# Ledger of designs, part 10: designed miniproteins, single chains

Each design is a single chain, and the fold is of that chain. pLDDT is the mean over its residues in the fold that is shown.

## One batch from the design tools (miniprotein)

Design m317
Fold by ESMFold2-Fast:
Structure m317 (fold): chain A 77 residues (1-77)
Amino acid sequence: MKPTREEAEQALRDAEGSIKKAKEALENGDVKTATRYAIAAQVNLIAAQVLAWDHPELAPRIEKLRKEIKELGKKID
């Protein structure tokens, strides 16, 4: 069974949720929780990139999330 667009969109939603939680944790000074959610976001983004291979319409959303994860990584270091 080939990955569906729905599976790719679910992985993107999971990545977005993790980014939001990581940002909230950073605002509260909880660097450990922020790091955990940033890692979860990166894992889900990689999954979304693989699943979205045949769905070029998802590329802008993937790129936006990639940029947000990089910015989170800079703040967590």
Scores: mean pLDDT 81

Design m318
Fold by ESMFold2-Fast:
Structure m318 (fold): chain A 62 residues (1-62)
Amino acid sequence: MERILELVLKAAEELGLDPNNLTPEQAGEIVRKLGRPDLVEAVREAGVRNAEELAEFLAEHL
């Protein structure tokens, strides 16, 4: 999980996003940037709000 959180934080920084306040669309763009476009719709439906919640979601699917 820690390594996934680092990847999410780097992707958010490169995209100019606030890791503490993510919209469903922004979470989807982070996931697409990480090479998992197949998870974009699922992450939008999951209602993740920040990088930590997104990393937890991704840990379940990686």
Scores: mean pLDDT 81

Design m319
Fold by ESMFold2-Fast:
Structure m319 (fold): chain A 68 residues (1-68)
Amino acid sequence: IDAIVDRIMAAVEAAHPDLSEEERARIRAAVRTLAADYAAQGYSDAEIEEIALAAARHIVADLEARRA
């Protein structure tokens, strides 16, 4: 799961370079927890990556909406 989390965070940071260190840490923690939960349920790496990436995008959108 760490490799999936790292790929998702790289994509998020590239798309949203203005995220603070605290915001990045929050997103990473949420994505890692979600990935671990789905892995425990028997989801494939590809499914976990898709779900976790969608969740990360949702968290970023929520953070942006709260700032605006």
Scores: mean pLDDT 79

Design m320
Fold by ESMFold2-Fast:
Structure m320 (fold): chain A 67 residues (1-67)
Amino acid sequence: MEENEKLLEKLRKKAEEAAAAGDKFGLAAVLVAAASLKTSAEQEGDEESAEKAQELIDEIAEKLAAL
């Protein structure tokens, strides 16, 4: 669980940095990484991390739509 939590923290930080910079491609890259993390968490049975990854995906999608 710790590795998924660490990855979520890093991805969330990268998403905020990309959004602040107006970096649409950076946000898209983080979105792909978050989707991969969600899939991995689901395969591991880590429902909490999968749910948090989905929250991040939704947040990034909203930021991308605003750019």
Scores: mean pLDDT 82

Design m321
Fold by ESMFold2-Fast:
Structure m321 (fold): chain A 62 residues (1-62)
Amino acid sequence: SDQELLLRAQQLFSQLREAVKAGDIEKARQIHKELEALARETDHPGVQTSLLLASKILEEAE
């Protein structure tokens, strides 16, 4: 369901933020790819927003 996809996206986003704070950019990139794959399965605004924010965080960290 879209609700389950949203919950997974929120978990991935939290993990990505933690990886960036820890300086583990490789892990953050892997999580970002998982979030991209999830965003392809749904047009849910919450999932799409999580991907956009994650992309910005990664761009700023690189």
Scores: mean pLDDT 86

Design m322
Fold by ESMFold2-Fast:
Structure m322 (fold): chain A 93 residues (1-93)
Amino acid sequence: DAIEEFAKKAGVHPSVIEGLATLYAEKNGLPLPKTSEEIVKYAEELLRRALELHTKAAEQGDELSELMKEYLEALLNGDAEKAKEYLEKLKNR
């Protein structure tokens, strides 16, 4: 299942991925996603927007946004090991 695989890489429950996809659809006036692939695509688009915002904040010297940028970038690139490393850094600050 595409949702379960993405959730595992992100270190979250599958319902979080579904929630992100719903939020993306609502914010953009789109119908709610009905397939696992569409749910993952909408969740990824929301996370890409978050990455852009954290990248801009990190450029201004925000240390939390630098960690979030690295986490989101690793997650979106399918680097589960690097994503886990930065998620642990975020939890332990």
Scores: mean pLDDT 81

Design m323
Fold by ESMFold2-Fast:
Structure m323 (fold): chain A 71 residues (1-71)
Amino acid sequence: MLSEEERKRRLVLIGTKALIEVNLYYEKTGDEEKAYKAYRKIADIIRDGLENNLPVEEVEKRVQEELEKML
């Protein structure tokens, strides 16, 4: 079982990686609306994971789904 500290660190890393991907999408496409929509959804997912003790795997899956919807 992951420690709570390790779980939180992994969620922060997932969020950071996703933000980098959203920024790269915006730089390549100029699609601010799609990028910002993905950013808001991802931020909400990470917050939910941090506040409600969601498994890392569930949060990572939900974040990946939102990134795929942006593309």
Scores: mean pLDDT 84

Design m324
Fold by ESMFold2-Fast:
Structure m324 (fold): chain A 68 residues (1-68)
Amino acid sequence: MSEEQKEMLRRIYQAVLDGRFDEANALLRELQEKYGLSDSEVLKIWGQVQETLMKSIESGKEQPFVVK
């Protein structure tokens, strides 16, 4: 995964944390179009972002979204 793609994923995660869901969805669609991701890959990424957010809420601690 490219550094540009990783940066977009971090921006999506930050937008979700900030409650900027419209921006998060726009960035996710931009990522999909730019890198030719399938709908299933987009849903997987979105699911991972939501799972990390839910874990942060559950634990009372912010969980870092890390892309390797």
Scores: mean pLDDT 71

Design m325
Fold by ESMFold2-Fast:
Structure m325 (fold): chain A 118 residues (1-118)
Amino acid sequence: MIELLKQNVNDLLSIAKESKDSGLVSTALALQSLVDELGRAVAAGDRERAGALIREMLTLIENMVLRLKDSTSPKAKQILQSLLSMARSLAELARELGDDEVARRAEELAKRIEQILS
């Protein structure tokens, strides 16, 4: 799961750099840092910290989705697809950690991104 999140955030960062959008690059770098911290929290068995990090990541993803929801550009769609994969991975990880509230929030976000991509 963590390795998939690392892959998704690296893909997001690559697309953000290609878009020349400094705000997207900044958010992708913040998500990359949070994924690294999440990996450490999970390895340490720190469920409380892991849950807090997932909530912070979901807030960043939600804000990015709001900015991109009305865009029809191919780059925006690629970013939304990466964000969808991240939201799904975060939902699964939150379920594994027993954080049903955070898992439901991530699942609702994933469903919202799926609707935008339809």
Scores: mean pLDDT 86

Design m326
Fold by ESMFold2-Fast:
Structure m326 (fold): chain A 59 residues (1-59)
Amino acid sequence: GNPAARARVIQAIRDEFGLDEATAEQVLDILLASTHPDFQARLDDILARAGVTRAELAA
């Protein structure tokens, strides 16, 4: 994956929810591992706020 894109997404989660880095990273990993439609929709919203695409995270 792209470490710079991942870092931007983690920062967006931290800013949105007031979480520390370790907790934000765990939240991202849970969202990435989930196939649930609600979790996918939330991930897409977070990615849009971070200015990151799914392709950039996978790179």
Scores: mean pLDDT 81

Design m327
Fold by ESMFold2-Fast:
Structure m327 (fold): chain A 88 residues (1-88)
Amino acid sequence: EKEKKKQEILDSLQQIRLYEKATADGDEDGKKIIELIDQAIKKIENEDYKSAAKIFKEIAKIYEEKGQDSAAKYFKKLAKELEKLDKE
């Protein structure tokens, strides 16, 4: 079950990354989000869920500052899920 949850999170991140890359033409916030997603993917692949959760909280702050509250809430939820995965 842990491996399935890990893969679901990775798949979601890849989809978000593709969306941001397609829509972030010249947008510095979008570029920063892509960089943070790439860092989070690397941390999750290495099962460093604590560091990945911290990165997701940084992504959530960027989305909140942009007024994208739904996206910010989603990344806060993912951070909480990773923190649970780290404890198991």
Scores: mean pLDDT 81

Design m328
Fold by ESMFold2-Fast:
Structure m328 (fold): chain A 87 residues (1-87)
Amino acid sequence: SMEEEEKREEHRKKMIEIYEEFIRLFEENNKPMTPEEREILEEMKELAEKNKEEEIAKKLQELLEKGIGASMETIEEFAREKEKELE
């Protein structure tokens, strides 16, 4: 139904906003990327590519290529906050 398509599009928009906030978090912190952060970003990039979110995948690849990290503590805090919002 059209309602199901609208719900999927709204969910997609919310997920894109969360990814964009996550990318901004990395850009703002601009710390050297750790191996643990690299694994997380690679997994996120793979998921973005699987979901055909080309722009998000490109931004994640840019962070990976530049070695821009945010620290694991910052990532964990962000994840906890966003999980609460996605209830």
Scores: mean pLDDT 79

Design m329
Fold by ESMFold2-Fast:
Structure m329 (fold): chain A 85 residues (1-85)
Amino acid sequence: VEKLKEEALKLAKELAEKLKAAAAEKGVEGVEALAKTPEIQELANRILELGEKIKKEGSEKEVEETYTAVTKLFQEVAEAVKAAE
């Protein structure tokens, strides 16, 4: 399960960084435009697939740790949007 957690966190960080960059340039509009691109949708889908595998193969603790880490990354995106506007 460690590799699934590493991949999920890596992709979540990549997504969060791209969304933060869009927020810095155009705020909410930049994030919304980027989120509609096929690239970001594919990245989000891969994260969701890895999350489902972690739920099936991981312990409850590993699922919670992964969820908490991903949630923290997206909270950072929300703060970046707020800071840009």
Scores: mean pLDDT 76

Design m330
Fold by ESMFold2-Fast:
Structure m330 (fold): chain A 100 residues (1-100)
Amino acid sequence: MQEELDAILKETEARMEELIKNGASIEEVLEVALEGLERLLALIRETISDPAQRREQAELAVLQVLIMIQELFKKYNVKIPKELWDELVRRMRELAEEAV
């Protein structure tokens, strides 16, 4: 499971970085991040049967994706508008809740 989670994170980061380099909108980059989170949550749901462990892994997946977004955007000196960040965090929390 950890190897598969790491692969999804790495692929998601690479796709986001390629979009940033190609001048894609912030919204397009964030949609790729959400798609990556959905893939992580699907794997967690399929692999972990215990609800408490599933919830903890879902919360960790959200945190890992948020850190990845912050580090990548900082690397390229891109500032995310507060409204887009707040909406992203809301959608990620909803996805994590649904995964439990």
Scores: mean pLDDT 85

Design m331
Fold by ESMFold2-Fast:
Structure m331 (fold): chain A 88 residues (1-88)
Amino acid sequence: MMEKILEEAVKTFGLSEELQKLVREYLELLYKARKLIAENPEVREKVLEIFEARREEIERLVENKDYEGALRLMIRVAEEAIRLAEEA
């Protein structure tokens, strides 16, 4: 779902260099988080709780067309998920 929103933003608005950088950073962190969860499935529930807790805030930012704010928050969520998985 979040990947679809980013794809639509790329197609419709022609992302600035700054937004393209944020998208790349998010995708790299998301890949790392998914890999860590696959290696440590016991942390999956805690990781999902972190994403769920931030979901409403992310959706509100997207609804307000604050794509930069949404991406920055998604990056922070992914960083928190990675930290939690690495500490497990």
Scores: mean pLDDT 73

Design m332
Fold by ESMFold2-Fast:
Structure m332 (fold): chain A 87 residues (1-87)
Amino acid sequence: SSEIEKLKEELGEAVKNRDYAGAFVILLQLRKKLSDDEFKKALKEALKDVSKENLQGLIEFLRALQKAFPEEAEFFELVIETLESLL
């Protein structure tokens, strides 16, 4: 959908700008709208042109949030594993 494409573009821009808090909000929106397989595909497509340095920054930000919110472990594991596959 055009809404998913817009969220993917916004995710890529947030990570390029090191706006990891903004990226996290967009990740939550995508997760609510997509199945696990669709979500992983969307993340790979959105972040394919992002530098490894900025991807590592996002991963570190998400690992810090995971420690604060252990009840959301499945979400963080899905995102972090997908991002690590792009490194």
Scores: mean pLDDT 88

Design m333
Fold by ESMFold2-Fast:
Structure m333 (fold): chain A 64 residues (1-64)
Amino acid sequence: RPQERVDPRDPEAVADAIIYTAEALGTEVTPELARSMARALVNAGRIDQETADRAVELVEERIK
């Protein structure tokens, strides 16, 4: 609903996207993969580092 991309992505949505992408690629969701994907999103300017760190924590919590 924001007309401008001002807010970083919701960390829950980012975590969901990481898990979904890994499953779609037929690969195992690992903490290393989650960190790599979050870093790529930060490097692409799509999310802030804080959001990336929180998303990685959520992925690690879900995979235990």
Scores: mean pLDDT 73

Design m334
Fold by ESMFold2-Fast:
Structure m334 (fold): chain A 64 residues (1-64)
Amino acid sequence: SAMEKEKLEKALSLAELYGKKLAEKYGMDSYSVEKIDEKTFRVIAKKGDEVIEKELTVEELLSL
Protein backbone atom coordinates (compact mmCIF):
# COMPACT_ATOMS: atom_id res chain seq x y z
CA SER A 1 0.00 0.00 0.00
CA ALA A 2 1.02 3.67 -0.29
CA MET A 3 1.25 3.89 3.52
CA GLU A 4 3.57 0.84 3.70
CA LYS A 5 5.73 2.29 0.88
CA GLU A 6 6.03 5.64 2.73
CA LYS A 7 7.08 3.84 5.94
CA LEU A 8 9.74 1.83 4.06
CA GLU A 9 11.12 4.94 2.30
CA LYS A 10 11.28 6.86 5.61
CA ALA A 11 12.90 3.88 7.40
CA LEU A 12 15.52 3.54 4.62
CA SER A 13 16.38 7.27 4.90
CA LEU A 14 16.72 6.89 8.70
CA ALA A 15 18.89 3.77 8.28
CA GLU A 16 21.21 5.70 5.91
CA LEU A 17 21.40 8.57 8.43
CA TYR A 18 22.11 6.07 11.23
CA GLY A 19 24.94 4.52 9.18
CA LYS A 20 26.44 7.94 8.40
CA LYS A 21 26.39 8.95 12.09
CA LEU A 22 27.78 5.56 13.16
CA ALA A 23 30.69 5.91 10.69
CA GLU A 24 31.37 9.51 11.84
CA LYS A 25 31.21 8.56 15.56
CA TYR A 26 33.70 5.68 15.25
CA GLY A 27 35.91 7.21 12.52
CA MET A 28 34.99 4.55 9.95
CA ASP A 29 35.88 4.90 6.24
CA SER A 30 32.52 3.81 4.79
CA TYR A 31 29.00 2.67 5.58
CA SER A 32 26.30 0.73 3.74
CA VAL A 33 22.65 -0.21 4.28
CA GLU A 34 21.26 -3.59 3.19
CA LYS A 35 17.61 -4.62 3.16
CA ILE A 36 17.44 -8.09 4.76
CA ASP A 37 13.66 -8.50 4.45
CA GLU A 38 10.45 -6.42 4.24
CA LYS A 39 10.88 -5.17 7.84
CA THR A 40 14.64 -5.25 8.56
CA PHE A 41 17.74 -3.31 7.50
CA ARG A 42 21.38 -4.15 8.17
CA VAL A 43 23.68 -1.16 8.72
CA ILE A 44 27.42 -1.80 8.28
CA ALA A 45 30.34 0.57 8.92
CA LYS A 46 33.88 -0.47 7.84
CA LYS A 47 37.50 0.61 8.31
CA GLY A 48 40.05 -1.87 6.94
CA ASP A 49 39.40 -5.17 8.78
CA GLU A 50 37.22 -3.42 11.42
CA VAL A 51 33.44 -3.87 11.00
CA ILE A 52 30.55 -2.49 13.04
CA GLU A 53 27.18 -4.09 12.21
CA LYS A 54 23.66 -3.33 13.44
CA GLU A 55 20.29 -4.79 12.44
CA LEU A 56 17.33 -2.39 12.79
CA THR A 57 13.67 -3.04 12.08
CA VAL A 58 11.43 -0.52 10.28
CA GLU A 59 9.56 0.03 13.58
CA GLU A 60 12.82 0.66 15.52
CA LEU A 61 13.99 3.16 12.87
CA LEU A 62 10.65 5.01 12.91
CA SER A 63 10.90 5.23 16.76
CA LEU A 64 14.32 6.99 16.76
Scores: mean pLDDT 84

Design m335
Fold by ESMFold2-Fast:
Structure m335 (fold): chain A 80 residues (1-80)
Amino acid sequence: SMALAEQRRRDAENDAKGALESAKKAKELKSVEIATAGAILAIGAWASGRIGGDPEAEREGERLAEEALKAAMEALKAAE
């Protein structure tokens, strides 16, 4: 159980970092598809942190999710 919880925490951190990078790249490229994927990953990372009960992981995931969503909205606006 503890090993599984620790693996989930590591996965959430890695997903959050990847999501942030994807969101920034999507904003640069004005790609709705990449921005949407980044937002989904960031939301998943936030949710994983919340489920794991780690307040720091939850806050970091939330910040990354907000940034990814903002990038997705900007990419969508640029595409339309």
Scores: mean pLDDT 64

Design m336
Fold by ESMFold2-Fast:
Structure m336 (fold): chain A 96 residues (1-96)
Amino acid sequence: SPIEEFKELVDRAMEELLAAHEAGDKAAAYRVIRRFVVEFQKLLEKYLTPEQTEKALEVISEAVTRLRAAIDAGAPVDEIKAIFEEARQKLLEVLK
């Protein structure tokens, strides 16, 4: 199911990003973000309409900007988790 694939991808992205962040490896964290953006784009192209894809890409772009800022600032884990949770809610709303 498309919704389950998106949820699993968000959860996996969060787990891998948190692992890199907790290790203090900003370069690894940025590589994780870049890899998952590509994986999200592939799912959008596979399952969504052009209108839904545009809205979903806006959500992902906003989340990526916030995650990069949080990583660069050495933000606490809870702040990074909150960014993922907000992005997940917004993304699932686009998929309705």
Scores: mean pLDDT 85

Design m337
Fold by ESMFold2-Fast:
Structure m337 (fold): chain A 56 residues (1-56)
Amino acid sequence: SMRDRLLAEIDKENARIAQARTLSPAEALALMQALLDEYPTPASAIRERYYRELLA
C-alpha cells in the first residue's frame, strides 16, 4: 500500500540522513533542502519531519 511504501522510504532515507550528522549544520541543511526540492510528494512531507529531527 501507499502507507507501507512511505514507511519503507522513510526508513531507508533516514539512514542517509543519519550520515548528514557528520556534516556541518550548513551542509546538513543544504542536503535536506535539496531532498525536499527533489521529492515534493506526501512521502517527502513525512520524511522532512524525520530529517529535521535527525539533523537537529
Scores: mean pLDDT 62

Design m338
Fold by ESMFold2-Fast:
Structure m338 (fold): chain A 66 residues (1-66)
Amino acid sequence: SPLEQQKKQNLAKAEQLLKQLQDEVQKYKKSGKVPSMDETIQWFRDLAEISEYYLKAKQAEKQLAE
């Protein structure tokens, strides 16, 4: 169904973006440096985008259950 596809696609996008963010955090752990305020703000913005994709997937899941 279109809703099942929408759920799968949004989950895949969320997981892809989350992995990219985790890789960036890992680079800081390897360097021993703390992120700048600008970098920290960008990570919060990235988390907000990931959250939006999870929300869209959850909305599709709820519609499938109804």
Scores: mean pLDDT 86

Design m339
Fold by ESMFold2-Fast:
Structure m339 (fold): chain A 71 residues (1-71)
Amino acid sequence: PDIEKAIEKAREARRAAREEGQDEAAEYLDQAVRYLEQGDTDKAAEYLGRAVALATGRAKELAQEALRALS
């Protein structure tokens, strides 16, 4: 897994979600970023998956990229 890329993409997704008013997706992305920074990739993948399910547009695309980086 590319943890550095996952963090970068998750942070970009969180910013996009906040800018687009996707508050619930942004909250899950914030949790995902925190878990990635702690090295808890299993919890990060759970929260990224939840964010992907709720997010739309650019935020969803970036969250999907973050999740793929963890694969």
Scores: mean pLDDT 87

Design m340
Fold by ESMFold2-Fast:
Structure m340 (fold): chain A 86 residues (1-86)
Amino acid sequence: EKEKQIELVKKALEALKNGDLETARRYATEASGGSGDPAVLILKHLGESEEVAIAKVVYNIAKRLGDQELVEEAKKLRDEIIEKEK
């Protein structure tokens, strides 16, 4: 259900902000119905860090859910993590 997926994305974003990558990845995987974990693995294989990979996956899930506030929050956090790793 969309509302439950929105809450899982919020929890994933909070875990990312706290540096808890294991919890963030778990919530992102639940919010995506399991597709989040293979997406993180693919991005890591392409040279992304786990933190960037999770942030990109969370952003993609937020876009699919169409919650504009979550999309903006996830985009901001993704961009901040990418900038930090440059």
Scores: mean pLDDT 80

Design m341
Fold by ESMFold2-Fast:
Structure m341 (fold): chain A 95 residues (1-95)
Amino acid sequence: IDVEEFEKIMKLIVENIRNAESQLEIDVALSLWLMAVSIAILELKKAGKEEAAEKIREIADETVKKVEEAESKEEQAEIVEEAAKKIVEILREAN
């Protein structure tokens, strides 16, 4: 997986959440985030990096729960941004 491209995609998604004018725009950005993370998990599993894949899956599951409990789009953006940073670190260590 290209970690630099993944990090760039994560940054764009976070900015899309912050700039969202509707709940639908937030939901679309969150769906794109989940899709990108799911692709990263699948690529790690195909590479035999099961421990890294499981760590990212756990972060994704916790992030979804925290986002649902968030009271503002800024809080949702911060939650996703923190999760993305952790995932990028795991991806760098796995390569």
Scores: mean pLDDT 87

Design m342
Fold by ESMFold2-Fast:
Structure m342 (fold): chain A 65 residues (1-65)
Amino acid sequence: SMEEEIEKQIAKLSLQAFVDIMREADARAAAQNITDFDKMVEIMAEVAEEKMKELKEQEAKLRAS
């Protein structure tokens, strides 16, 4: 169904966003020489907040189509 196709597109966008978050967080941690788990989580949360806002905007546009 069209609804299933939209949900699959959203799932793919969500997975891509997750991969991008992981890569960017890892790069930022490496640049700051951070190896502490708690600090890495803080960096990941910061990057995730920004990327998830973009993702939700994209999801809204797809669902409005």
Scores: mean pLDDT 81

Design m343
Fold by ESMFold2-Fast:
Order: sequence, then structure tokens, then C-alpha cells
Structure m343 (fold): chain A 72 residues (1-72)
Amino acid sequence: SEEEAEKAIELAREGVRAAEEGTGEDALLGGVAGGLGLIAVGVAKLSGYDPELIERAIELGEEGVRLGEKGR
């Protein structure tokens, strides 16, 4: 759904933010995961909000936050 896509975007942005404030490889990987989450949401929007792509985007965003925070 659009609401789930917005949640994925918010998580991905938070992951990138945490990565920007962190240092080292964990922060870099968190930023990459967040960026991939944003790409996945973009593809999902083009595919009519494919549920599998949205679920993957949320998962990537959550991993981005986890790794970004670990890099702090």
C-alpha cells in the first residue's frame, strides 16, 4: 500500500541519516542498505505498489537503521 511505501521511505531515510552521523564500514553499509531501500520503493511505485518489493524495501530500511546506528 502507499502507507507501507511511505513507512519504507521513512526507515530508509533514517538509515541514511544514522550512516551520515556514523563512521567506518558499518555506517557505510547502513547507508547502502538505506539507499537500496529507496530504490526498491521507487521500483515498487512503478510496479503499482508490488507488496513483495515494498516488504523488501521495509526490510532494507530496517537493516539500514540497524547498521547505521551500529556505526555510531
Scores: mean pLDDT 76

Design m344
Fold by ESMFold2-Fast:
Structure m344 (fold): chain A 84 residues (1-84)
Amino acid sequence: SKELEDFEEFLRRVRERVLAWLREHGAPQEVIDRLEAEFDRILEEAREKLKKAPSSEYQKIFDEALDRLSRAVLEALAEYERLK
């Protein structure tokens, strides 16, 4: 669906930007790999939920995915700060 495609594009852009920032600032590969895995998990879960849900639930699914994404990014940044 267009909603899933738009969400995947959004997630891809956020992923590229955050990972590029972490690499530029010398984050360990372990932190980068962990964050990539979390992004992949968030997208996979959103895909599965969207396949089963009516369009009236799409906003809820996106909001939940964005909350998880926010937490994953904050955890990666906290880990990076601890390791530098």
Scores: mean pLDDT 79

Design m345
Fold by ESMFold2-Fast:
Structure m345 (fold): chain A 59 residues (1-59)
Amino acid sequence: MDEIAEKKKKEAIDKLPNMTREEGIQLVNEVARELHAAGASPATVTKVANELLDEIDSL
């Protein structure tokens, strides 16, 4: 997995508890867009997005 993807995922997880559910979903979309722009594969983007959505659901 790309180092950028891991870093972005951890940064997002740290911010999620301070956000509403709606803001959290927006953050997931922003992270997915940034990873795609950085050259991450669609599979990597999908996995990170799903993991972040699971974190939101666990809140």
Scores: mean pLDDT 78

Design m346
Fold by ESMFold2-Fast:
Structure m346 (fold): chain A 84 residues (1-84)
Amino acid sequence: SLLDALNQSIRLFARVGLDPNATRQDVIDTLRQIQRIASQYDPDISREIGRIIDRSRTLSTDDSLRLLGNLISRISVRVDDLLR
C-alpha cells in the first residue's frame, strides 16, 4: 500500500540519517531505494527524488539528508491528511 511504501521510506531515511558514519554514497543509495519505491505510486515524487540524487553529487551529506528529510515530511503530511 501507499502507507507501507511511505513507512518503508521513513525507515530507510532514519537508518542513514541516524548513522554518524554515513557516507555520501550511503545517502545516494538510500535515495535510489526510495526512488524505486516511489516510482510504483507517484511518478512526480520519483522525479523529484531523481533531482535530489543529481544535486547530491555536489552537495554535502548533511545537505542531501536535509533535502530528503524535507521531502519525506511533505509526503507524510499529505498521506496523513488523505487517510484522516
Scores: mean pLDDT 77

Design m347
Fold by ESMFold2-Fast:
Structure m347 (fold): chain A 55 residues (1-55)
Amino acid sequence: MRFEEIPPGSVLQTVPKDNEALIAELKKKYPQGLVVQLEGIPNLVVVWHPEIPAP
């Protein structure tokens, strides 16, 4: 999936591909979200989800 295919208004978080615990937590917290491999960056994934609390 390309970044431009992610729905507008989505929050994007990049995470290391090998951080399976964080990816699993985000999938559990946002079950309607998508995890996509970044093209050209094999060690990172993007997690799409509708909302993240501000840092």
Scores: mean pLDDT 63

Design m348
Fold by ESMFold2-Fast:
Structure m348 (fold): chain A 69 residues (1-69)
Amino acid sequence: DEKEKQEAIDIFLDKVVEYIEGKLSKEELKEILEKVKKLVEEALKLSKDHRDADEVDKIMAEIIELIEK
């Protein structure tokens, strides 16, 4: 559902802020990103229309790539 995807994004954004403030390590942030990505993938299984979820997945994939670089 869109609500679950939005909640996952909100959690991710909060964790990015914590990382910037020095409260999280890079390893912890990467682990959280992987968990959020899995939650979005599970939400896709429940959706009959994947349009909005594809946009969320793309944004998250780009952020993960930036962190891995």
Scores: mean pLDDT 61

Design m349
Fold by ESMFold2-Fast:
Structure m349 (fold): chain A 73 residues (1-73)
Amino acid sequence: LPPTEAERHAREAVEDAKKAIENVDNPELAKSYIERAKEHLERAERLGLHPDHPVYQEAKKALEEAIKKLEEK
């Protein structure tokens, strides 16, 4: 079963958020990944991905973690 377009965007948000977490020591790069993750997650939501979807929740959690780690620096 191929992922929906919405699910693909949510998966890309997960990847970008994880890259932001890995790069918190480079604030400029981390911010770039956070912005990409936000854009992908917003697109997933606009395409109808429910907030209860596992990938959406994973993306949101990873994004929140990335933002928190960047702000604590």
Scores: mean pLDDT 83

Design m350
Fold by ESMFold2-Fast:
Structure m350 (fold): chain A 70 residues (1-70)
Amino acid sequence: MEEEKKKIEEEAKKLRELSDGYDTLAANYKAQADQKRKENPEEAITFYRQYGKAVAKSAEYRKKAEELEK
């Protein structure tokens, strides 16, 4: 019982770390998009798309961690 609960907590922690990793990745893509916006708008759009995907992955892993802690 207690061992199973600790295993769930460890898995949730791992998922939160993945979520944080994707948040950092998203911030980097957004920074690149903002820098490219004036010089190359089409390349900026590509980075904004990657930003959106990273944000979605971050949210997905966060939700999975929350569901494990139900």
Scores: mean pLDDT 82

Design m351
Fold by ESMFold2-Fast:
Structure m351 (fold): chain A 111 residues (1-111)
Amino acid sequence: MRKYTVVVTASLPRERAEASRARVLEAVEEIAKKYGGEVVSTHETERPDRVDLTVTVRFDTEEKALKAAEELYRYLKELVERGELLSATVSVIDDDGRVVKHLSSDEALQA
């Protein structure tokens, strides 16, 4: 079976990192379960003012991956608007590594 990967990247404010991390991971796990996805990796990179969290979820169909990505992005965007996250992106990648869809709350360079 071809596999589709949803990559979630969320920038957590350092002062709220633990609470924001818990909310992001809970949402990813619930949405993955809803659409039959598998959480395959979680990676965190600490920065001076933030924590960058990347969660990878695998799906067996493009339709499920796209639905999961859109629902997850809507939730994460709400967290950004409430100041609970600094930014969030959700990408859907096929098994050849091609980006099928990319959703971002922030288009600014945060270097």
Scores: mean pLDDT 82

Design m352
Fold by ESMFold2-Fast:
Formats: structure tokens, sequence, C-alpha cells
Structure m352 (fold): chain A 84 residues (1-84)
């Protein structure tokens, strides 16, 4: 099952988009999100928030869903996520 990750700043400006497979093992899905986020935007995500995001993707997300990650431009850290 493929879900889209859309990375935005505090103004809603799109910084990057990528896809992940929600059927990956939780650890692999988390690693992919962390690596793609760093590669595409230079942003980081806390361990706690990344685990919550992976849990959401595996339990609540459907094929083709878009999940928005909000990045604080000052810290370069993901502060929240939501389904759009």
Amino acid sequence: MKVKIKVVDLEGRVLAEFEVDANLPADELRKKIVEMLKKETGATISDELAKKLVHYIRTEAEEGDVIELVVDPETKEVISFRKV
C-alpha cells in the first residue's frame, strides 16, 4: 500500500513530496521516512513523532492517502503531521 508524504513549512509551502510503502515492517518504514525527509528537505523528525507517524500510516492510512509533515524552518524539525 502506497501513501504520499508531503513536507510543508509553517506557511503551507510544499518543500518535498515522496511515497512510502505502508506494508514495510515498522522499523524499515520509519528508516525510509527519516532518510527521505533528510535527503529531500534536510529536516529531521524526533524518534517519538516518527513512531507515531509510522503507527498512523500502518493503522489508519489507506492506499493513495496524503500525509502532510509540517517543518519548523528555524529548527529544521518536523513538529506535526496530518492527513490531507
Scores: mean pLDDT 84

